Designed miniproteins, single chains. Designs and how they scored, part 66

Each design is a single chain, and the fold is of that chain. pLDDT is the mean over its residues in the fold that is shown.

## One batch from the design tools (miniprotein)

Design m2277
Fold by ESMFold2-Fast:
Structure m2277 (fold): chain A 76 residues (1-76)
Amino acid sequence: SAEVAQMLEGVAVFEKELEVELKHLSPDVQARLRQLLADLKARLAAAKTLAEMQAALDEFMAQVRELAEAEVARQR
């Protein structure tokens, strides 16, 4: 469907943008973000419904937010 295609394209664009931003992050944070992205891709490949894909994206975004907040707190 068009919705699934748009979602997958959004993930691809995010991945390209993330690679640019990763240059400014520590190696440990880079490794964790790459692992979270790999887990997201695996979940999207296994998803059978649009709702499951949305749930995978929501969880990924929550994990990325938690990682970002932890890094900001650590560097204060």
Scores: mean pLDDT 77

Design m2278
Fold by ESMFold2-Fast:
Structure m2278 (fold): chain A 60 residues (1-60)
Amino acid sequence: EPVTVTATPFEADPALGIREGDTITIYPDGTAEVHATGKRLKADELPVPLRLVARALAAR
């Protein structure tokens, strides 16, 4: 099932368009959507905390 998270300072990455407080939805296929930009990212493109969540969902 998709998981929605709010970016903390540890998940913020300006190069990926992720700012603190942004909403990110992680999908069961291991991809993530950054709501502020509408961009879909693969698990390996995500900051480490979000990458771990994306990989855990894809393994199900």
Scores: mean pLDDT 76

Design m2279
Fold by ESMFold2-Fast:
Structure m2279 (fold): chain A 96 residues (1-96)
Amino acid sequence: NAELKREAARHFAVGGIYDAAADLLSGPEAAETYLLAAEHFIRAGKLFEQAGDKDGAIEAYERALRSAQRALELDPGNERARKVIEEAEKMLEKLK
């Protein structure tokens, strides 16, 4: 499962880069960039779960939730952001 953990870590790192970039942006561009961060964090969480890394999965889903909430605050009608929030909350409830 070292390969899955490495892939999870790459998605987590990419999510972090998008999250940091979004903090420098405004409006629709910031919303989309936070959403990209959230989607990478969700993928990281799923990969950490498959690798048996529960702590890594929890951290990834927590970051996905935060980034998606920021996207939704900037774009309240964003269906993709709502879907990511729902998925992250469900996974965190299951894993905690």
Scores: mean pLDDT 90

Design m2280
Fold by ESMFold2-Fast:
Structure m2280 (fold): chain A 88 residues (1-88)
Amino acid sequence: KEDAEAFLASLDASLEATLATSTPEEQELLRALAEQLRKIAEAIVAGASEEELRELLRESLEELLALAKRLGNEDVVAQLEEQLRLLE
């Protein structure tokens, strides 16, 4: 639990620093990414199983892929499609 809380605090700090140098489109994608990572960390704190976490990760990647496609970020789309493929 403490580790997940420390991770979320570190994520917020890293996100804020990155947002300062990012485009508006990158900012939207980074905020969405941080939200999905927060959901995963909260599930870990709640005691979710490895299988439940894998499913949540897949769902999160699919949501981020949809957003990246909407924003036209081809590099992020390619990366997210690869991550989804690796999860099988």
Scores: mean pLDDT 72

Design m2281
Fold by ESMFold2-Fast:
Structure m2281 (fold): chain A 64 residues (1-64)
Amino acid sequence: VDDVLNRAIDIIMDGTRRGLSRSEIARQIAEVLGISVPTARRIIDRILNGDLDGAKRLLAEALG
């Protein structure tokens, strides 16, 4: 889960640096991790609010 969380953070950081919208970043996370776009959006919101444990739980549920 930590490796997958770090991958999501990397995608957010790269997308933000490149000027991508939140919706574009959510689509990229969904494609890379094999999860739904709404779930990717919730994970982004958790990470940006500092709720890394909440983001990890959503990732574990979506991937399990």
Scores: mean pLDDT 82

Design m2282
Fold by ESMFold2-Fast:
Structure m2282 (fold): chain A 63 residues (1-63)
Amino acid sequence: SPEEELSRVEEEIEELQKEHRELVKRYEETKSADDRAKVEELSKRLRELNREAARLAQRVAAL
């Protein structure tokens, strides 16, 4: 159901937000291009998941 899908996506977002905070701190320490690329990739993933969550929330609200 859209409600169950939304719940799963929200849980994934929370987990990835924790990973993103850790990667950002790592990049601040290293200043390496590799760590910056990892931060950018995870930021992109988080934006995609947030769009997915918004779409699912709209479907739930329409029920």
Scores: mean pLDDT 86

Design m2283
Fold by ESMFold2-Fast:
Structure m2283 (fold): chain A 94 residues (1-94)
Amino acid sequence: MSIEEKLIKLLETLIESIKKQTDVSNPDVQEAIKVIEETIELLKKGEVSPEEAVERLVEELTKIAERSSDPYLRLLIRIVAHEVRTFLEKELEE
């Protein structure tokens, strides 16, 4: 499986985790899911590298966290950002 395919599977898993752990009627949660879904589509189209996808995703999710009044959503975004960065670092080292 390519790095792109592994990253897409990780992002799909993170979307499912967010949907199970948060209130999906929250607009900030919906926006976070949308950012992840858009990142998956860019990867599928070959418009971004895995490195560019992770950088863009972390930047956009951080903006959502900074404006959100929900401390739980802010924590989840930090966890997601950490997981995708750790994934990329590990795959590039292997």
Scores: mean pLDDT 83

Design m2284
Fold by ESMFold2-Fast:
Structure m2284 (fold): chain A 62 residues (1-62)
Amino acid sequence: MSLQERLEALVQRYDSLRDKIPPEKAEEIARLLREWFTASDEKRREILDRIEGILREVEAEV
């Protein structure tokens, strides 16, 4: 899966969990998404891994 495809999948997961994401985690995800557009491919991979981790934590509490 490409970095762009991973990002699109994570955005869909974010949308499905939107009402369940605490404001602090939503702000962190928003900051990471802003960093994405100016980041290197290596940094983008790290950003996706971090977002996946946050969403996994939210999903585990559902």
Scores: mean pLDDT 79

Design m2285
Fold by ESMFold2-Fast:
Structure m2285 (fold): chain A 66 residues (1-66)
Amino acid sequence: GMSAAEQATFDFLKELGLLPSSVTEFDEALKQGVITFQGMFGLEEDGVVDAAARAALERFAARAKA
């Protein structure tokens, strides 16, 4: 199963329309969603979620639910 942080990231990317509908391609689809997100925030588009990317996701998630 997914952790709470992974589930939140998955739901967030779906809400932004950055995650494809296919859950069978979870690994590739999630990576593409992360790369698109990184491009939107001017981060390195390598698909790796570092501390800066995590902080940006948490900040956006908090505002999106306000």
Scores: mean pLDDT 62

Design m2286
Fold by ESMFold2-Fast:
Structure m2286 (fold): chain A 86 residues (1-86)
Amino acid sequence: MIKTNIKPSKEAYRNYGIWLAKELITELYARGLISEEEADEFVKLIENKDYEGLIKKLQEWKERLKDTHPELAKKAEEAIDLFNKA
């Protein structure tokens, strides 16, 4: 259904959240902050459209990264917000 507002659709928020989550995983893996097993687990959550699992994992990553990599923790928070807006 077309909305009268120029706001992204719920699907657009989900798609952007997935994109940002993939960017985050790529950076985490490239910097050696996660194992191949951890990266594969997260990719499976994306493939299964397990948004609850994605939010939970991103929350875990955010807490883990707050002290050492606040920029990556911020990306995790942003992805969580996008999934919650969907």
Scores: mean pLDDT 78

Design m2287
Fold by ESMFold2-Fast:
Structure m2287 (fold): chain A 65 residues (1-65)
Amino acid sequence: MKEQYEKAKEAIDKTVENPEVREILKEGLDELYKNKKGATTPEQKARDLERARRIAELEGVELPA
């Protein structure tokens, strides 16, 4: 989990320099990291995707998760 968290953070930093956008993505990553126990709800996954989508719309670019 830690590796994926750091990797995702780096990807955000490389593709998105916007601090606001980074904060949104970090929230999604934090949810994933907290769910290391393996009890993820589909709603949590949907939220992560929704955040990524919001960022893509703000930037006008499609950002794949």
Scores: mean pLDDT 65

Design m2288
Fold by ESMFold2-Fast:
Structure m2288 (fold): chain A 88 residues (1-88)
Amino acid sequence: SSNLSDQEKQNFKTFRQYLLQNKPALLEAKKQEIVKLAEEANYPLPKEEYLDTVAALALYQEQLDKRPVPKELLQTLVLFAPTIEKEV
């Protein structure tokens, strides 16, 4: 679980909308990376809507940190995808 401020939640929603409108190929590539990591970890595949949220959140984190999200964090996001969707 992440304790996001209202401003951080709003910033994420704005970024997610930006990705959907302007960077759909980048979003799709991140979704495919997450699916591969879930398969490698033997986790059940999340629903498509949860994949969109997790992929957008990972890309948002990469933009803030100016670096790729670690594999271990992507695996964690897959496990918590339903919880993340509820928080954002």
Scores: mean pLDDT 75

Design m2289
Fold by ESMFold2-Fast:
Structure m2289 (fold): chain A 87 residues (1-87)
Amino acid sequence: MWELIHATTFTRDGKKYLVLIERHADGHRRVWEGEITEETEDSVTANVRSTLYAPDGTLLSQSPEPKTVTITREEIEKARDRHLALG
């Protein structure tokens, strides 16, 4: 089971980006990152690529093509608050 452990948005060079980090129960991590294509009051939509890491931090794979994801601002806030509770 994959669990969202971190979510954030940032601006660089006038473009907005989404970063999502998931952890599997076995310790594997998946990082989704890419440019935000659409924003609403309640959600962000982004074209993201994934990078998969082993529990020891070894890079295992990267997705060759982006996929479109939509995440609510509430989900981003919950993942942020969860990360703070773990640190």
Scores: mean pLDDT 78

Design m2290
Fold by ESMFold2-Fast:
Structure m2290 (fold): chain A 91 residues (1-91)
Amino acid sequence: SLEKLIEETLERLREAMLAAGMPEEGVEELVRALREAFELLVKEGLEELVEETARRILEALAATEDPRAAVEAALRILQETFGEAYKKLLE
């Protein structure tokens, strides 16, 4: 299910951010914001974009043993996703 994929992606991203040395409180706030953003995109009919983004993040997190590099890759994917969502929502 998409909901399960989103939660798995957010949990692995949370683990990577903590391993990269990010403060726990900030990580929990960011994960909450990302969950809300993904839920909004799904509600707006962008389920395919959310699913593709989640899969890309999981792949990026698995591609390196360096937590900082993994987080940087995931953040780039998220930036691309929100840019694409912005374009689609304005059309």
Scores: mean pLDDT 87

Design m2291
Fold by ESMFold2-Fast:
Structure m2291 (fold): chain A 75 residues (1-75)
Amino acid sequence: SRTVTVLLKDLETGEEYLGRVRVAPDGSATGVELPDKITSLEGHAFRLPDGEERIGGKATYKDGSVKDVLGTPLP
């Protein structure tokens, strides 16, 4: 597995957060280092048609809400 720094975007609000996710060999992704508002992140790494990698998933917030997020790996 590998650890990637990502810019996480809340797909409902457009808010952006820095985080770190672990990507397993099967492409599953879990939050390792998350902003204070987010307690967990589960998703999958995938490639766009242009070859760019993204991590799509669900973030659980401290208030108990679960939201769709998109992670863009940073260089």
Scores: mean pLDDT 84

Design m2292
Fold by ESMFold2-Fast:
Structure m2292 (fold): chain A 119 residues (1-119)
Amino acid sequence: SELEKLKKFYEGVRNIIAETGLKLVEDIKERFPDKAEEVAKIVNEEISKLFLKLWFDYYNKVPLSLEEVKAMIKETFENIRKKLKEILSEEDYKVANELIDRYYQEFMKKLEELYEKLK
């Protein structure tokens, strides 16, 4: 049924958020050990906001399109970049931005693979 497809898509997106978010937190802490707590907090807060928004949209039976989920992910990663830029030097921010871009690309790839499997 369409409802079962929506549920599987939601569960798949939730798993991608959890797995990709955890890896990003671990990698960013490793990259910036002197600011590990601050950079981890920024990533965790933005990922938690994304997770909660996805949960409320699903609970309220808002249909989740691929395009809408992509927009949510893009906003989340842009918010992470903005907050990191406020606490990191220009040199460190360049490194952080490259790391964030790698995880953004991985997230988008996994999301598209999930969507294709559920067609």
Scores: mean pLDDT 86

Design m2293
Fold by ESMFold2-Fast:
Structure m2293 (fold): chain A 88 residues (1-88)
Amino acid sequence: SEALELAKKGLELGREGKSVEAGELAVEAGTLAIENKERDEEAIRLAVEAGVEAVRSGHRNNDKRGISLGIAGALSGIGAAFEQGIRL
C-alpha cells in the first residue's frame, strides 16, 4: 500500500538521521492510513515506528521540527490503529 511504502521510507530516513524528512513521511503515511481505512497492521505499525524514529533522530540532532513531525506521525498511525480496532 502507499501508506506502507511511505512508512518504510520514513523509517529508513529516520535511521539515517534525516529527522524532518522522516517525520514528514511518517505524517503522510499515518494520515493516508486513516483516510484509506488501512487494515494492513504492518503499514500501521511501521507508520508509528517511522514517527518514533523521526523523534529519536530529532533528539539526537537537536531538531525540534523533526521531533514535532515525528510526534504527529506517530499519533496519526495510532489513530489509524484505533479506527480499525488494531492493538499496537
Scores: mean pLDDT 85

Design m2294
Fold by ESMFold2-Fast:
Structure m2294 (fold): chain A 79 residues (1-79)
Amino acid sequence: MEKELERARVIAITAEVLRHIGDLIDAELAAGKPVTEELKKRFSEESKAKLKELEENPDEELIQRALEQLERLRREAEE
């Protein structure tokens, strides 16, 4: 059980960080700004801050969502 919870936590954190980065990229592109080296550095900094926040405060809700997403992906892969 502990290994499954640890993996779900890592996956939940990774998924949230990637989703956050995606939203930031979409917002900048919608504003007509190209993705520059400066923006990439800012995304990196915000990603690290988000990762640290999620590591310090692991939310059971995020873990449960990660487990649901994993189950969905496995079912999608089977069909």
Scores: mean pLDDT 70

Design m2295
Fold by ESMFold2-Fast:
Structure m2295 (fold): chain A 100 residues (1-100)
Amino acid sequence: SSEAIAQLRAQAEAALAALLAAARDVSRGKSTRETFDAALDRLSLVMTGLIALDPEAAAEFLARLEAAVRAEADSLTPDVLAELQGFLARGRRAIEAARA
């Protein structure tokens, strides 16, 4: 439903912002790996729902994450960067599968 998509979009906005904040904080030694993993898991769950209902909306959020990761690559630790790149690759595959 349009209402369910709107709720998932709002959850994706919050989850994306939380993930980017956690990635920065972990990379600066201000947070734990567990906090970053929890934020990544939350975005993963929201994105799974959004891909099922609106893969094009999911593609918008994935593109925004990719742009943020690209802009901040030199500021992120290699481990955090690798996890985010893995998430982006898995997300792209899931969106393409949903379009088929």
Scores: mean pLDDT 89

Design m2296
Fold by ESMFold2-Fast:
Structure m2296 (fold): chain A 85 residues (1-85)
Amino acid sequence: SIADALELIEESKEAFFVEKDVSKSAALLTASGILISAAEIEGEDPAAVRAARIRYLEVAKQIAEEEGNTEEAERYTKLIEEERA
């Protein structure tokens, strides 16, 4: 569900920035992305799916920026702009 995806996104952010557990963060973020895709395919509320996807991309961007991966951070910025259009 989208609610479960949002919880995993926040746990991923905490794992990366607070716990400094990169592997746990990556696993949680990957799982959240799978749940968002499943919710979209299942026809959950498009506005809720879009909001969760934006939150996913925002956290992924913050992680990429912290890792110094400027190319991925720019890619996520463009995807966020596309979702908000």
Scores: mean pLDDT 88

Design m2297
Fold by ESMFold2-Fast:
Structure m2297 (fold): chain A 75 residues (1-75)
Amino acid sequence: DEAERRELVERLLRASEEAFAGLSPTTQRVLRLRWEDPTLSYAEIARRLGLSPATVRRHLREAEERLDAAEAAAR
């Protein structure tokens, strides 16, 4: 059913938006850079934000964990 699929997609999008809004400003900035250019390496993101590559990886992992949890809860 296309309506059921649309409802699920809308719930997942809302859950992802809420999860993103709940992230720290630094994590949001890391995610935005990754979203704008998915070819950027951790080192390039780190350079742009004045962070270490390890810190960038940690922020991305935190974001993925929160987004995955929000998506699971919305399913």
Scores: mean pLDDT 77

Design m2298
Fold by ESMFold2-Fast:
Structure m2298 (fold): chain A 74 residues (1-74)
Amino acid sequence: SVYTPEQRAGIEELIAAAYAELRARMAAAGLDDSGLVLEDGVLTLTAPLSPEAERVLAEVMTELVRRVEALLAA
């Protein structure tokens, strides 16, 4: 595997935290998040998002990538 078990666990925790943040931000904004499903660390879009929800998703995913890169650089 490309990552150690510890690195993989860290990445999975970051993905779970990003999903929780995404859902919390969408709920706070009154946006529908029912189309977003997290299964086995994979975020799946099962229904179209509004443009506002897509913006929130893009912001959270950008931060997730940054955190994963920081974890792997440590």
Scores: mean pLDDT 77

Design m2299
Fold by ESMFold2-Fast:
Structure m2299 (fold): chain A 91 residues (1-91)
Amino acid sequence: LVAEAKKLYEEGKRKLAEGTEDAIKEGARLFMKSGDLYEQSGKLKEAAKLYFDTSERLFEAARRTPDEIDSGVLEVAGAVMLLVGKILEKK
């Protein structure tokens, strides 16, 4: 589970680096899946850190996305990840 979460996180970073709209969307999906796996593994502190890191990556992707609607969706996803991270750090 943790090893799989790390693989998904690295693949997500690679997809965001490709810079195409489809790759950025796939990267965001992989980040969300990675966070979910850490959370399911009971590693809540690690999950919180991952959600904070992915939130920052999603905000960066939103800034690079030329489509205003797609950019807005990534920004909302980043904000949701930030909120989930804050909730998990309290546990």
Scores: mean pLDDT 72

Design m2300
Fold by ESMFold2-Fast:
Structure m2300 (fold): chain A 68 residues (1-68)
Amino acid sequence: SSLVEEYARFFLEAGGDLAGARALLLRLAGLDPNLQSTDPSMSPERLEQARRWVRAVEAEMERLAAAQ
């Protein structure tokens, strides 16, 4: 979606590269590198939503980084 692409572009710009972009994305989503919550009070529903969002933005970041 266009919104996912906008987030992907934002994180790539702010992070400088894919690794930096991923680190910022995970931190803002409240997830660690294994997609586990960094906050033990996070509900299972919020965790599932955060994982889905992170996967969508990460896939779009990878697509944009591979494109000219």
Scores: mean pLDDT 84

Design m2301
Fold by ESMFold2-Fast:
Structure m2301 (fold): chain A 64 residues (1-64)
Amino acid sequence: GSSELLAQQLLETSDPQQALALAQQLAKEDAYAKSLVDFFQKEAGPLSVENVNQFKVLFRALYV
């Protein structure tokens, strides 16, 4: 898949709606990205436009 391109687009976008869509798509294509979404959702609840910027901070730190 294009997981690397989706990851770059997620980190570069300033639009929360686009970030949410990219994070959801990346989780479907990349098992590690899915594990990060699952980890985040255990504490923050379902991924949403309101919390996706918090997810991006976690993603930027761990998805390298």
Scores: mean pLDDT 85

Design m2302
Fold by ESMFold2-Fast:
Structure m2302 (fold): chain A 77 residues (1-77)
Amino acid sequence: SHMEEDKKKLEDALEKAREFAKLYEEAKKKNAPASTIAGYALRAIGEGLTAYLLGKKLGIEEEVVERLREFGVVVEE
C-alpha cells in the first residue's frame, strides 16, 4: 500500500539522519575540516526534513520530530 511505502521511506530517512548526525559528531571530535563537518550536518538536516514531511503526511509529525531530536537533528522551530 502507499502508506506502507511511505512508512518504509520514513524509516530510511530517519536511519540516514541518524547516521549523518553520528558522522557529524565523529568529524567534530576528530577536528575534521569545516567543510566536512558542515557537509554531514547539511545531510542530516536534509534527511531529517524528508522524515518530517513524511511524518506530517502520515499524521505522526510529533513522533518524528521527537525521534529526530534524540539524534540531535532539529527540523522545526
Scores: mean pLDDT 85

Design m2303
Fold by ESMFold2-Fast:
Structure m2303 (fold): chain A 93 residues (1-93)
Amino acid sequence: MKEYLEKAIENLKKAIESAKRGDYETAIRYLNEAIEYVKKAAEKASPEAQRLLDKAIFYLQEAIDAVKRGDTEKAIEYFKKAIEYVKQALEAE
């Protein structure tokens, strides 16, 4: 569980840096990897942690949509919200 969430956070940090550089293709790739790690964590999570991880997935999907439309500021906002929920889920374990 914790290992998957740590990998998700690592991929989210890489997505943020890629988006800041205007490398949206790489940012979307890291976001999709982060979503997969969050999903794997959710399969083994407590009900409370799973609820928090579901919110993280929601914001990651919103971040992908923001990146696709070139809204870097909004994408970064959604990345930060997703990271907050992942950290809360990690603490809830």
Scores: mean pLDDT 83

Design m2304
Fold by ESMFold2-Fast:
Structure m2304 (fold): chain A 85 residues (1-85)
Amino acid sequence: MEELIKEIERLREELAAASDEDMLAVTRQLVAKIVEAAQSAKDLEKTIELQRIAGEILREAQRNSPDTKERIVELAEKAIELMKS
């Protein structure tokens, strides 16, 4: 779990700094790591919420609005906080 938190934190920072061209690739990696974290969680409520966050990130990526990047970064932060709890 600690390694997954570090990887998600790194991907969040990478996403914040990413160009529009790289945003989708980084977002896909971020979603994959959050899903991996959900599968590794022993708490069912934590698993369900992490899966919801992953789904919401994918939905934001499809929306492709001016605020999409900022919204995905916020969702990644929420996932990190949930994993640390």
Scores: mean pLDDT 81

Design m2305
Fold by ESMFold2-Fast:
Structure m2305 (fold): chain A 93 residues (1-93)
Amino acid sequence: SIKEAIEHAEKALEHLKKAAELDPESEHIKAAAESAKNAIEALKQNRIGLAKHLLQGAIDNAEKALEEDELSEEAREHVEKAIEHLRKALEAL
């Protein structure tokens, strides 16, 4: 369901925004948030192939933030929750 994918992607974006506020130096969190935002717009336009690509890009950047960036524990928890919601958004498509 596109509607369920949008709801999950919006929840992921809220978590990524909170992580970016906690650790504003993380370029990977910023990239993940931008990809998630663009995925939501693609879903609203019924551009499913583009949305899947952008959701995967958001997941990849969020995972890189956890692996490569020096994040606070609170920011890490928000990024992990964002990945969970991004995966659920992708599964809903």
Scores: mean pLDDT 92

Design m2306
Fold by ESMFold2-Fast:
Structure m2306 (fold): chain A 93 residues (1-93)
Amino acid sequence: MTKAEVEVLGTKEAVDKAAEIFIKIASEAGFDAGIEYIPEVIEIDGKEMRKAIFTIESKEKTSKEKVEEVARKAIKEIEEKEGAKAKLVKIEE
């Protein structure tokens, strides 16, 4: 079982849309996706920003490289389409 975690920061709307993109990309690759919103609200220049941890998990034997590839693909789509900031935090087996 291989797992990757991605930290996402943006407006609530951007993070909500990022979650939709992340779940879609993970599902298309055959992985389970988890979304955990951090309840703390960060205020930047009068805007409320939200943080969330997105998780990809494979229940089958999968390489770390494949899980990282899927996570990085999701990060790229999130940053390009929704303007949220996304960072790969860890990959575990």
Scores: mean pLDDT 79

Design m2307
Fold by ESMFold2-Fast:
Structure m2307 (fold): chain A 86 residues (1-86)
Amino acid sequence: NIYEEIYREAKEDLERVAEAQAKGEEEAKRTREEAAERFAKKYGETVGALMESAMEGVMALFGEEEVEKVAEEAAKEIAKAAVKEL
């Protein structure tokens, strides 16, 4: 199922940017830029922009529970948008 594959990829990238934020702003920025560019190339500029925005939201959060929920919701939206571009 292509939706589930993209959802998993997006969720893993969003979790990765949260982990990178714990290491520092430089790592988080790099992680965000790489993921947004990858999604833009695979699924189009709109999906790439959605990934970038979602990652910025994840980076701004403090609570672990809130980060997990936001990442899950954002990953679902990204997967839906990406499937529409296919």
Scores: mean pLDDT 81

Design m2308
Fold by ESMFold2-Fast:
Structure m2308 (fold): chain A 75 residues (1-75)
Amino acid sequence: MAAVAIRAYQLALAKIEQAQADSPEFGAEYQANPAAYFAKYYTLAMGEALGEAIAREVGEEAGRAVEAELRAAAA
């Protein structure tokens, strides 16, 4: 679990850095609300990878519970 979360975190940072490199305007928006932008990218990267990994290792119920928590955290 920790390794998957760390990987998702790195992927989220890479996406944000790439967006900043491609568009300086994105940098200003990210600076205005960094938590919301980070949460958006982190949720997209972590939700998919973590949900699938948990469903495979523990079962569908655990995967669904984690996905529900991530949806609640993103709201």
Scores: mean pLDDT 70

Design m2309
Fold by ESMFold2-Fast:
Structure m2309 (fold): chain A 83 residues (1-83)
Amino acid sequence: KKQQLRELARRIEAAVDFMENSSEELAKVYAREAIKAGEEIAKIDPRLQPLVEKFKEAYQKDIDEAVKVARELVAEANRIIDS
């Protein structure tokens, strides 16, 4: 459980790093990958579901807000892993 959660959190973090350093079109591709990983992470720990939904909403309107929410999701996942 914790190992799978950490793997998914790292995948989201990597995708977010690519989003920040890419064109808007390419950032949307990485955002879709991060959303898929986020949906899987929420299935493992439902406490993360609200942040995943917030990330999906942010993705539809503002890439910078989506990056911010995704980093909050990674931080919360790491807090759960380290608890």
Scores: mean pLDDT 81

Design m2310
Fold by ESMFold2-Fast:
Structure m2310 (fold): chain A 94 residues (1-94)
Amino acid sequence: NADKQAALNREIAEAEHEEKLADFYVQKAKESKDPEERKRYANLALGHYAAAVAEYKEAASLSDPETGQEFLKRADELKKRAEEVKKEVDEWIK
């Protein structure tokens, strides 16, 4: 129905926006010379990756199984990137 399609389109757009914000903040963290600023930007990136993952999972639930599987794969890729960023942040505070 139209409402379900509108919800799906919104979740995809929001997921893509959150993913771009996460990538932006990862870049800001890498460019920062201040350890506290690096940590703050990295934590912002982690929050946006988490939001993108949740939105891709919701998009998957609103999709047919084949299309939904693609969104779930993207969510898993973003979880992996978030884990890599989290590991990098943990190394900065040692």
Scores: mean pLDDT 85

Design m2311
Fold by ESMFold2-Fast:
Structure m2311 (fold): chain A 58 residues (1-58)
Amino acid sequence: ELPAQGLIDQGRLLRSQGLRLLQEDPANTPKAIGLTLQGIGLLLDAALSTGDWALLSS
């Protein structure tokens, strides 16, 4: 019904990818931070749209 599931899935994926890049090479830190923040932003958007703040803590 709400496109929240897509936001949740993409947010978790981007956050995971950002964190993975940090483990691979410190030179990737700017990209890793960008992806991680983008993922958090999508999860925040989903939480704001659905009222489910627990999305940010998983």
Scores: mean pLDDT 76

